Designed miniproteins, single chains, continued (5). Designs and how they scored, part 34

Each design is a single chain, and the fold is of that chain. pLDDT is the mean over its residues in the fold that is shown.

## One batch from the design tools (miniprotein)

Design m17229
Fold by ESMFold2-Fast:
Structure m17229 (fold): chain A 82 residues (1-82)
Amino acid sequence: DEERKKFLELLRKRLKIEKLVTEDELEAIDALSKGELPDLPKDKLQKIRDNLSKLSDVVEELQEKVLKEGYEKVEEELKEKE
């Protein structure tokens, strides 16, 4: 699903800007956004899952912003903050 891939890319950028995730976690999110299975140990995949659960509010905020403003505008805002 293209929408899910774009959302995961935006989430990856947001989390990188806020420094909430490790480099390994960002790589796994990037792989998932491209429809690839990340080549990571199960413990790291579990950590990503746990981290995303803790960041549910961030996910909800980003999802609401994308629905309100669209992917392009949100991507531009994130690029400016990088």
Scores: mean pLDDT 67

Design m17230
Fold by ESMFold2-Fast:
Structure m17230 (fold): chain A 78 residues (1-78)
Amino acid sequence: MEVRTYTFTVPAEKVAAVAEALAAEARAALGKTDEDGAKVTAVSDLAVAADGSASLTVTVELPDGTVVKIVYTVVPAA
């Protein structure tokens, strides 16, 4: 299993809106296969940390059977 992490730095007031948009797009892709054969098999609930950051984990299965967990983290800008 592979883990990939993507971090988005946004103004603190935008963290919730950006995180919700990412979660909505990921959930809309759940069970769909892209042109490269990658299938979204699971989408986590948004996890909000005490520091104001939010994270979302998307599980993708590649055509060769490799499972990739993609962690999206939205962090407030200083």
Scores: mean pLDDT 79

Design m17231
Fold by ESMFold2-Fast:
Structure m17231 (fold): chain A 73 residues (1-73)
Amino acid sequence: SAWEYWEKNQEKFLEFLKKYLGVSEEELEEIKEAIENRDQERLKELGKKLMEKAKKVEEELKELAEKLEKELE
């Protein structure tokens, strides 16, 4: 089932979010709790927030890349 998959792989998933998306410790605990409680509504809401965070990180990376390119002139 989906829950068995997430429970088995939650450590790797949470580490990925922390290292690559800059997810806060508080947000990581919320995600972990939702997985452990199998709270589908909470996970959907947290998933939405993660997508928003990923979009912001993409925007920040683009701005940083543009600034670095200009400084190398």
Scores: mean pLDDT 74

Design m17232
Fold by ESMFold2-Fast:
Structure m17232 (fold): chain A 71 residues (1-71)
Amino acid sequence: AEDDLKKGISLLREGKYEEAVKYFKKAIEKDPNNATAYYLLSVAYRKLGKFEEAEKWKEKADKITAENLAK
């Protein structure tokens, strides 16, 4: 999870947004409660011009953050 998240961030910085999406999805599969991975996936989709997908993943990130803070 940690390595997949770091690879995704590196790819995002390099402008390789489609590959960044792949690694952030892997990070989520490994740790479904990692709000950071959901937020970064939202950012990557926004960079790809996929604004509807970006908003969906942002909403999921916000919900996970709220759940983690409440528990």
Scores: mean pLDDT 82

Design m17233
Fold by ESMFold2-Fast:
Structure m17233 (fold): chain A 85 residues (1-85)
Amino acid sequence: MEAARERFRREVAEARAALPELPAERQATAEAHIAAAEALLAGDREKAEALLAEMAKKAGASDKEAEELAKKGVEIAERELAELG
């Protein structure tokens, strides 16, 4: 578990470091995804879900679809971290 979580933390940190090198049009969406991953790593599931839901709504999802997609995304990430540990 900790080894998989440390790898995920490292990948998130590498993505954060690469963010300024992305085209401006991609920086906003990448930053939101990175912030959601950082919130999940900090144990703030509600913040991670809220950030992912806002991104889904920006992409054209309804409020209900965005909430369901965000919850599913966080569930999958948590399950993968548990299975890889």
Scores: mean pLDDT 74

Design m17234
Fold by ESMFold2-Fast:
Structure m17234 (fold): chain A 62 residues (1-62)
Amino acid sequence: AAAHAAEGRRLLAQGKPEEAAAHFEKAVALAPNDDALLGMLAEAYRRAGKPEKAKEALAKLE
């Protein structure tokens, strides 16, 4: 999980939110109740222009 989260954060910093989202999806699959990973996935989706997918990720926090 940690390696995928680190790659996702690096890709977000490089302006590649779609690739970042793919890495955060992998991290969430390995740690599905990690609220920080769900928040990072939602942010990656938002920056990729996918607000509905960002809402789906945030709904898992509730």
Scores: mean pLDDT 77

Design m17235
Fold by ESMFold2-Fast:
Structure m17235 (fold): chain A 57 residues (1-57)
Amino acid sequence: GAKELLEEARRLEEKAEEYLELAKKEKDPLEKEILEGMAALLRGFAAWLRKKAEELE
């Protein structure tokens, strides 16, 4: 249901923040770009799950 989608979105948002924190400490520009890209992807997926949860209300 909607509650489960919102809970999954929250977990993805937390994981995205972890990747952003790793990116801040990364010295290799390619590794930094990958970590930032992973965070952006997870945030996008979380936003999609939140939209799907809204549609199930």
Scores: mean pLDDT 87

Design m17236
Fold by ESMFold2-Fast:
Parts: sequence; C-alpha cells; structure tokens
Structure m17236 (fold): chain A 76 residues (1-76)
Amino acid sequence: MEELKQKALELFDKIAELNPRARQAVEEAKRYIDDLVKVENAFTAIKVAGLRDPETREEVIKLADEALELYRKAHE
C-alpha cells in the first residue's frame, strides 16, 4: 500500500513539472491523498488543466489516469 502511494505521488510531481497550470491541482491531490472523494475531485481539475494546454494534453491526461489507477489500488 505505501509503495503504491509513493508511485502516485511521483506521478503527481511529474504532472506538475510537465504542466505548471496543473501544479495547484496536483498539490490539492497530494494534500488529500487519503481522501478518495477529494483526490478524485483534484484529478478532475488536473485533467481540465491538461485540456487547456494542447502541447502537454495527452501526456498530462495519461499520467493523471495512471496516478488515479495507482491511487485506487492503494485504497482497495
């Protein structure tokens, strides 16, 4: 469980590096990492930030989906 949380945090940092507009949403996801509902809301904000940047859109959405998958597995 701790290992999956660590991987999710690493993906959050990667998203913030690729898309600075997603940085605030990433920090919110990290802050609420143990709260499924709040983290899922933060992922919605991350994806919206990704959609606003065509150059990083595909990569940000992919990383957000991977982080959410790891988070869900850590929460099971």
Scores: mean pLDDT 72

Design m17237
Fold by ESMFold2-Fast:
Structure m17237 (fold): chain A 68 residues (1-68)
Amino acid sequence: MSPEQQAYKDQLIGLELQSLTASEEQKQQLRVQMGQIAQDMLDRFGSDATIAVLEAVSQELDKIRAQR
């Protein structure tokens, strides 16, 4: 990934980790923020690059969850 795509990945991982300890109300607000970031990536990098970043985020979160 480009350095810019890596920065988006790190930001999304941070928001997803915040979501794990957030209230349902806060989690909904965080989902809105994550959706805006995903749209920004789509506009800037296109769908393929955005999917790659989101997949990398998902893989990293799955590793964290697997460790419990």
Scores: mean pLDDT 81

Design m17238
Fold by ESMFold2-Fast:
Order: sequence, then C-alpha cells, then structure tokens
Structure m17238 (fold): chain A 62 residues (1-62)
Amino acid sequence: DEVERLFREAQEYIRKASEAVQAGDWERAREYLEKAEELVRRVAELLGVSPREVEDRAMAAL
C-alpha cells in the first residue's frame, strides 16, 4: 500500500543519512534527513497522526 511504501522509503533515507554522518558528509546527511521528514509528514497526513509519531516508529524499526 502507499503508506507502507512511503514509510519504507522514509526509513531508507534515515539509514542513508546515518551512513552519511558516519562518513562525515554532513551536507548529504542533511539532504537525506530533509527527504525523510517530507515522507514522514506525508505518512502522518495519510494516517491522521502526528509527524512525531511516524518519526518515532520509523526510527525504532531501524
């Protein structure tokens, strides 16, 4: 479903951001986090919950 697809995509960007941080690439990390935040907000809108709730769940599942 669209929600699951967007949620997985957000998790992937969070993972990529973490890798960029470990590599010292702060610009790349910021870019990936911005994309993850956009996806988290979209999932939150579709589910009718707060973005923080989606973000917490996405990070806990990693």
Scores: mean pLDDT 81

Design m17239
Fold by ESMFold2-Fast:
Structure m17239 (fold): chain A 79 residues (1-79)
Amino acid sequence: ELEKRAEELIKEAEEAGKKAVEAAKKGDAVKATGYALLAIGNALTGAMLLSKVVGKEKGGERANEALQKGGLKGKVEAL
């Protein structure tokens, strides 16, 4: 169950990241920031849950991949 929940959170992080990028392109800074924070939060929670099943390195890798697929590469590297 934890692994399935972690996968769902990582997928939600990817989708939120894509929404953040689209909001930023439209000039909606408030929505862009909100979706970016949601993407990061879901990715971190998903990575934490996955780390209990597959280990820290694999959990972090999956979370980072989701954020990159969402288009948040620059922000993730800056943090």
Scores: mean pLDDT 71

Design m17240
Fold by ESMFold2-Fast:
Structure m17240 (fold): chain A 70 residues (1-70)
Amino acid sequence: SVQELEQAIQAYERALVLDPNDAEAHKNLGNAYYALGRYDEAAKAYRRALELKPNDADIANNLAKALNKA
């Protein structure tokens, strides 16, 4: 649901305050934004995750999808 996705976003944002270099948290934040149709925010989160994990094909593919929708 939208409410569950918004709660997930808040939880990942809190986690990133404590550990800003958590690639998994950035990726999950991107997934939640993408599911909400917030493609610009999804692309920013995926881009940050990809900076932390440059060879992660799943993150790269998700970033490309978000950019195509933005």
Scores: mean pLDDT 88

Design m17241
Fold by ESMFold2-Fast:
Structure m17241 (fold): chain A 55 residues (1-55)
Amino acid sequence: KPSLAEVIVNFLKENAVSKEQMEKMAEEFLKSLSTIKSPEEIAEIKKAVEELLKE
């Protein structure tokens, strides 16, 4: 079962047309999640998303 970071990255890869747009959309997802997640959880999700986007 995919993690939340994997779900975000898959959505970005399917919907974004450039690396810059993927980064912008990832920031919007993290901003939305910050309303329901702690700063520590957001940092972990951000790190996982960045690692998955390197490939």
Scores: mean pLDDT 76

Design m17243
Fold by ESMFold2-Fast:
Structure m17243 (fold): chain A 66 residues (1-66)
Amino acid sequence: MTEEEQRFQRYKDEIDRIFEEAKKTGNLKEARLRIGRLLQEAQDEGIPDDILNELTRYAEEKLAEL
């Protein structure tokens, strides 16, 4: 697995954790804020734009399920 694939999986796992917590609490606003901060953190860390776009798409799809 490449370092980029490992970073993608780590951020994806964190998005999944936030999503599962939102399902338990019903706090969709907090989940959206946390995901937004996470994506900003990934961008600030210099994650490649293609990986950032995939993470953003994944997060949007998950939020649409709530």
Scores: mean pLDDT 79

Design m17244
Fold by ESMFold2-Fast:
Structure m17244 (fold): chain A 61 residues (1-61)
Amino acid sequence: AELTGEQVDEFRAFMDEVGLDRVVELVERRDAEGMRELIERSTVPLSPESREALVALFASP
């Protein structure tokens, strides 16, 4: 319920292009800069909200 349909579609396209394994690796390594770089290098146009949601995976207190 927190994600819009647009964000879900963007994430699906992003994961299809970059691979889920790559995203999981960056999250496990807590490589927020690597995630931002991956988003920037992706051909999938992500909204600012989708980019923020991806980076939020690293935003643990």
Scores: mean pLDDT 72

Design m17245
Fold by ESMFold2-Fast:
Structure m17245 (fold): chain A 80 residues (1-80)
Amino acid sequence: VEEVRRVAEEMRRALDEYYEALKNGDIETAQKARERYLKAGEEFSRLLQRALDAGDDETVAEAVREGIRLGQHKAELEAK
């Protein structure tokens, strides 16, 4: 559960850095932030799959909640 929260928070920070860099015209920083976001997303998917395979419903439920929150956060950033 804690690992899923950590990775989701990492993804949120990477999104914030990505959109802030785009606002400032810093394409190099934006590219690095995007790469970190994608790597964290791969880790998130791996953790979710392992929880599903293990029948760890509590971790799966947390991953679903964090995924919804992350999706909402991304949509809010994209709307600006």
Scores: mean pLDDT 80

Design m17246
Fold by ESMFold2-Fast:
Structure m17246 (fold): chain A 69 residues (1-69)
Amino acid sequence: SEEEEIRRKALELLRKGAEALARGDEETAEEYFRKAYELWKPLVESLASLSEEEFLEAAKEFARNVLLR
């Protein structure tokens, strides 16, 4: 389905963002996280309640916590 394709694309973008953040490239990480947010926001009501800035901060924190382990 289209929803499933968008879900897969968003997850790939989140992964690429996390990889960029691991390299210290926060600008590229934010670009990937923003693209993921834009793709996913219309399909998830709870995610749509977050601002783009709040989403980016949460995504960065998640990536940092996962990569630190």
Scores: mean pLDDT 73

Design m17247
Fold by ESMFold2-Fast:
Structure m17247 (fold): chain A 67 residues (1-67)
Amino acid sequence: VSQEELDREVELALLEIKAAISENAGDYETAIKYYEQAVELAREHGMDPSIFEEKLAELKKKLEEAK
């Protein structure tokens, strides 16, 4: 793979880790931002965003229920 592809995979992994940490801390707003960034990056580079999209849907519902 090219260096740019490796960099994108690393960036996706970091976004997923940051989102998971935020979610576990109860900071759903921050977790949503990181998963949204992961979905955008995945789509722009032809990667499968499904797992991040699923997490986004779950987190958004949790935020809606918190009101």
Scores: mean pLDDT 78

Design m17248
Fold by ESMFold2-Fast:
Order: structure tokens, then sequence, then C-alpha cells
Structure m17248 (fold): chain A 71 residues (1-71)
């Protein structure tokens, strides 16, 4: 599923940026840009951003593991 693959790649990038000390807002913006570039529908992009806005790095890593199992 191309949307799942795009989500995995975007989430990996966001986690890497957060671990390097990039602000969460900037990391999430990069993730959203990657999802849009991959052709994920705008409604889904907004839903993902809203769901992950308050997530910790550990919660994002758990979400990444779950997405990889769905691939």
Amino acid sequence: DKDVEAAIKALEEAIELLEKGVPKEEALKKMVEMLRKAGVHEEQVIAVEEALKDATVEELKTALESLKLSL
C-alpha cells in the first residue's frame, strides 16, 4: 500500500529530526510535506497531523512498528 509506505517514510524522517533536536512543529511539517508529495489525500494528511501532534517520540516509534507490520 503506497499510503502506508509513505507514512512509514514520513514517520521515520520525523522521528530522526526529533531525535536530532529539531522542534516538533518543524518535524511534523516535514512529515506532512512528505505525505502530500507522496500523493496521500489531504483529509488523511490532516488526520495524521492531528493524531500525532501530542505524541511522544516513543509513541511515534510504536506507531512506526505497527505500520511496518501492516506492510
Scores: mean pLDDT 78

Design m17249
Fold by ESMFold2-Fast:
Structure m17249 (fold): chain A 64 residues (1-64)
Amino acid sequence: NLKTAMNAGNDLFKAGKYALAVEAYQAALKLDPNNADAHFNLGNALFKLGRNAEAIAEYDKALA
């Protein structure tokens, strides 16, 4: 569910497993495509991976 996917992403991000955190946040967004926290956290994980253009796009979605 959404909460489980978000918690998994947060735990993976804290562990420095940014690529897996991206997958978990993307799973959360499949359940709730407009979830601002999921877009923001996905942006942070993408930024940590150096995927800066994708991170900016996700931050923009979080603010919409």
Scores: mean pLDDT 87

Design m17250
Fold by ESMFold2-Fast:
Structure m17250 (fold): chain A 66 residues (1-66)
Amino acid sequence: MELLVRLTGDVTSQTGLVLRLIGRPDVEVTPLSADEYRVTYTGDAASEEALLAELRSEPGAEVEEL
């Protein structure tokens, strides 16, 4: 799975989300700009669905499937 994640809101909330993503197994986070990240997931389908649902529910995050 490959996602474009755009972060809004304060720096502390943005930093917390990025650190949580970097800490996940099979997740690669690539910064595209100050507020935009490409998130690539290479694990299993159940964990992929859970990650996508979590990101879509995150306040101040806009998620687009690539």
Scores: mean pLDDT 77

Design m17251
Fold by ESMFold2-Fast:
Structure m17251 (fold): chain A 64 residues (1-64)
Amino acid sequence: SLEELENEAKRLLLQVLSRTSDPEEAKAIAEEFSKRYLEALKLDEEEKKRMLEELIEQLRKMLA
């Protein structure tokens, strides 16, 4: 569901941010993902789901 995808994206983002020692890097990551999330809010439910799945995959790659 969308709610489950949103919760997973938030959980992974917090993990990435917690592992980022440089505050400038952490800010850049948070800003980029917030921007993408806000852009997704303008889309229909199916496109929003796709955007969230892409964000989750990107965050998982960052965590390796």
Scores: mean pLDDT 80

Design m17252
Fold by ESMFold2-Fast:
Structure m17252 (fold): chain A 61 residues (1-61)
Amino acid sequence: LSAEELRALGEKAEAEGNYEEAVRHYLEAFRLSGDAALAIKAANIAEKAGIIDELLAELNA
């Protein structure tokens, strides 16, 4: 999967209210692209959804 494909999956998950999946896909897209905007987007979603612990777990994986 390309970073753009992972970003699109994150956007779809976010639109469907699947915030944990959205965060995971955005962080994978960030790891492939190095685009800090994707990491910031994941952090903002995790904060809004109350899943900061899940964001931190993904960052340590």
Scores: mean pLDDT 79

Design m17253
Fold by ESMFold2-Fast:
Structure m17253 (fold): chain A 61 residues (1-61)
Amino acid sequence: SEEEVLAALKALGLSEETARRLVEAARAHDDRTMVRLLLESGLSSEQIAQAGRLLAELIRS
C-alpha cells in the first residue's frame, strides 16, 4: 500500500515531503523525477537501491 511504502521510505531517512513526492512520481510513472529526488536525498547508494525497490513494488501493486 502507499502508506506502507511511505513509512518504509521514511525509515530509510527520507523526509515526509520527499517520500510523498517519490510516491506521487511513482504513481505518475515519472522515472526521471524519482531518480532526481533519490539523488538529492543524501541517502547512501544502498539506501537509494532499497527505496527504488519499494517504489517498484508500489507501481507493480
Scores: mean pLDDT 82

Design m17254
Fold by ESMFold2-Fast:
Structure m17254 (fold): chain A 73 residues (1-73)
Amino acid sequence: MSPLEQEVEEAIKKAAEALKNGDYEKAIEYAEEAVRLARRAKEEGAISPLEAEILEGVGLLIRGVAKVVKRNT
């Protein structure tokens, strides 16, 4: 995998782990980083547009869940 693709995957893993641990603020931060990195990887041609959409979608989903849970906790 490209270095950028690996960075996106690591950011998603960190976001999911933070969400699992109840660290919603960290989950939001890592999810936003994953979205930013996925967009950059697509722009640089490091991943396909489809892969970028999937990775961005996963990041946005984790961010959304973390924001909703944080507001209701």
Scores: mean pLDDT 82

Design m17255
Fold by ESMFold2-Fast:
Structure m17255 (fold): chain A 55 residues (1-55)
Amino acid sequence: SPELEARLAELDRQIATLRELLEQYKDNPEVVALLQQHIADLEAERTRLRAELAA
């Protein structure tokens, strides 16, 4: 599905951006915890969508 492929591309971009922020704010434990949780949530969604695309 073009929609699923577009969402996967968006998730990959968002995860990459959040990982850059995680490195930038690595000395702030509150920000690190929030970023790690957000990354985990997006990675879980990405895993589900990849499973949906795998025939």
Scores: mean pLDDT 86

Design m17256
Fold by ESMFold2-Fast:
Structure m17256 (fold): chain A 73 residues (1-73)
Amino acid sequence: SVREETLLLFRLIAVGSGVHLVRKVAEKRGDEELLRLAEEAERLLERARETGDEALLEEADRLVREAEARWLA
């Protein structure tokens, strides 16, 4: 439905914002491991945008959460 498609779009935007933040933190810190997490999440997010596959979106969000845990430790 249009509503479900709109909710998916909002989730794509939210996860995309998280991925962008992880990349900026990784670049600022010179943290190669955080940068690799950001790059992997970017690849998953791009595929999720192309396919509408929510499982790819969930995996991208998981990587963002993992990156957040690492820089907050």
Scores: mean pLDDT 84

Design m17257
Fold by ESMFold2-Fast:
Structure m17257 (fold): chain A 62 residues (1-62)
Amino acid sequence: EKVEKIADLGVQVYKRWLEAGVSEEEARELAIKAAHLYALNQGFSKEEAEKVRKLAEEKIKE
């Protein structure tokens, strides 16, 4: 539930950076980093934050 929600936030960050003219490569790095850091700041364990990072990567690759 929470993992999916934060991963979806990462996808939204990715789209916003693309709209701002950032390259796909840079937008992916920024979005994945943002989702991971946000999970940690919300009190997620390192393991849960890692799941958020992987899910965000998979959603963005698709």
Scores: mean pLDDT 81

Design m17259
Fold by ESMFold2-Fast:
Structure m17259 (fold): chain A 55 residues (1-55)
Amino acid sequence: GPRGLRAVGGMARREALEAGLSEEQAEAVKDAGLSGTNTAEGGRRAGAVLRELGA
């Protein structure tokens, strides 16, 4: 549900910042996570952006 997607987005954003990415990059990772149709897809999308950004 929406709460699960927000949690995935928030966790992905935190992981991006911990990996040394900028706020702008962290927001892109969060938005990728939120764009999923479910939490599993959101996690995969966020993970893909994290990998592309070198995290």
Scores: mean pLDDT 78

Design m17260
Fold by ESMFold2-Fast:
Structure m17260 (fold): chain A 56 residues (1-56)
Amino acid sequence: MDAETLQAKLREVQETFGLDEKSALELAVLAQAFDFDVEKLRARSTIPDEVLDYFA
């Protein structure tokens, strides 16, 4: 996923789930670290499954 698409999805998630800017930034860092592998993010992050399901 390119950086612009990731930023757009993070903005949508922030608006949809009411995430603050800090939580959205933490999601971006983790997504980049795991090459946006949703299953790895579920296993390794504190991000709610509802938020991760938005990207699946």
Scores: mean pLDDT 68

Design m17261
Fold by ESMFold2-Fast:
Structure m17261 (fold): chain A 62 residues (1-62)
Amino acid sequence: MAEKVEEVKRLADKGLELAETDPQRAVAMLREARRLAEESGDKEAIEYVEEAIRKVAEILNA
């Protein structure tokens, strides 16, 4: 569980970093992070990914 939460946060952070330079890859990374967060059942991981998705959407104005 803890290792999955760390992986989810890592993927979300990378997605945020790529949002301006490679938005399609950023979205793909966030989709994978969300899938892993949902599989983990960890509320902190799920909330972290949802927040990252919102921030990327704001950057993209989408």
Scores: mean pLDDT 79

Design m17262
Fold by ESMFold2-Fast:
Structure m17262 (fold): chain A 103 residues (1-103)
Amino acid sequence: SVVITQPSSLTVKEGETAVIPRTASQDVGTNVSWYKEKPGKEPELIAENGSPVNTDSRFSASGSGTNYTLTISNVKKEDEATYYASVPGDKGWSWGPGTKLSV
């Protein structure tokens, strides 16, 4: 199975850029998806590599091989959430442990 690694937390100031990296134990291609989870709500798809997604233009996903990043420009207080990277695996989806963003 694919193991995804992310930093546990990241703190930024409102108006700054947040960069959330993920690494994977193997290269599973460019179909990397990013989800935003707020307390009491279901995770929401916000960005992905290799496929266009109708998301807030401040969110972008990029990377290659085993290394990918989610970039959030002009961070707002409402962006406080846990962000999860996922990729399709041979036996379904693999999820990262999540990065808690504080603003």
Scores: mean pLDDT 74

Design m17263
Fold by ESMFold2-Fast:
Structure m17263 (fold): chain A 93 residues (1-93)
Amino acid sequence: MSELELQKLNLKHELEELLKNTPNISKKARDILQAIAELAMELSEEALKALGKALSKFSLDSDPDEIAEAALNAIEKADPELAKKIRERAEKM
């Protein structure tokens, strides 16, 4: 496994754990974070770095809606096509 693939897998795992530990998360935030987790392996190196930087300002006590919005905005700036795919997948959930 490449270092980049390992970083994507770690992000997927962290998002899945966040979803399990926040049962009262809004449907919108849940669907977005779940879509990001499912599409994590499609993240470019630039999108992964942008997402990591955006998420670094949040703690486990942060509002999940703010985390989801920041994550999606970070991906959109780096890879707008992937951000569109994430939104479409989230709407389908």
Scores: mean pLDDT 80

Design m17264
Fold by ESMFold2-Fast:
Structure m17264 (fold): chain A 63 residues (1-63)
Amino acid sequence: DDNPLLKAIEAAEKGDLEKAREYLRSLPGLNAETARHLADIAERNGLPELAKVFRELAEELEK
């Protein structure tokens, strides 16, 4: 699948958080607010590794 979000999820499930962050950075319209919202969604769906990646991206985007 060529969807960057799905690639990010797959990378996070494999423990490759750095690659997951790279895929998420390629998403159009990604900003700190969006990344934080996606982290909440990931956490609610039992994806703590992906939630961590989104939180780290939100911190970088607020810098």
Scores: mean pLDDT 75

Design m17265
Fold by ESMFold2-Fast:
Structure m17265 (fold): chain A 77 residues (1-77)
Amino acid sequence: SLEEEGDKYFKLGLQALSRGDYETAYEHFLKAAEILVKQGKLEQAKNLLLWMAEQFEKAGRYDLAEELRKAAETLEV
């Protein structure tokens, strides 16, 4: 199901983030957010993207944080 797939990508993203694999974490979290969008959970998807941006910013990955904020902005338009 989409819910199971979303949970899988979110967990993979957290695992990658914990080991400092920021690029892989970004890809998995973005997939989790896409699944939330497909479920009509737009507010949850936006909140996930913004939370991830904060985590990457704290890690010094301002490039990835900026891309996640841009993705979150597309959910308002």
Scores: mean pLDDT 84

Design m17266
Fold by ESMFold2-Fast:
Structure m17266 (fold): chain A 68 residues (1-68)
Amino acid sequence: MREEAEELVKKGEEALKKGDYITALKYFSRAYKLYLEDPEFYEEAQKVFDKANEIARKLYKESIEKKK
C-alpha cells in the first residue's frame, strides 16, 4: 500500500513535469484512494487531494477559456 501510493505520486509528478495534466490527475486520484485506506497517511492524502484539485481547476479554467 505505502510503496504503491508513493510510486503513483511519483508518476503523477512526472506527468506534471511533462505537462500531461490528465495523466497526473489519474495518478494522484489513485494515490489518494490508497492513502485514504489508512488513517496513518491522512496528511499524505490531504496533500495529494490539494494537488489534484489545483490541477483540476486549472484544466477546467482552460477548458472554459477555449470556448468561443
Scores: mean pLDDT 76

Design m17267
Fold by ESMFold2-Fast:
Structure m17267 (fold): chain A 68 residues (1-68)
Amino acid sequence: EELKKKVLKLIALKLRKIGLEYEIELLEKKLKDAEGEEKEEIEEKIEKLKEEIKELDKEIKKLEEETK
C-alpha cells in the first residue's frame, strides 16, 4: 500500500519533469529569435527550470531507491 503510493508519486514526478523539459525546449526556441533584454530574461527562465529539474531528479532518484 505504501509502495503503491511511492510508485504513483514517482510517476507524477516523472511527468512533471517531462513538462519542465518541454517548457525549456519552447524557451530555447524563443531564445534563437530573441535579442538584448528578452534574451537575458529567457536565459534566466531556462536556468530556473533547469534547477527545478535537478531537484526533481534528486527526489526521483531517492524514490526509485525506496521502491527497489
Scores: mean pLDDT 82

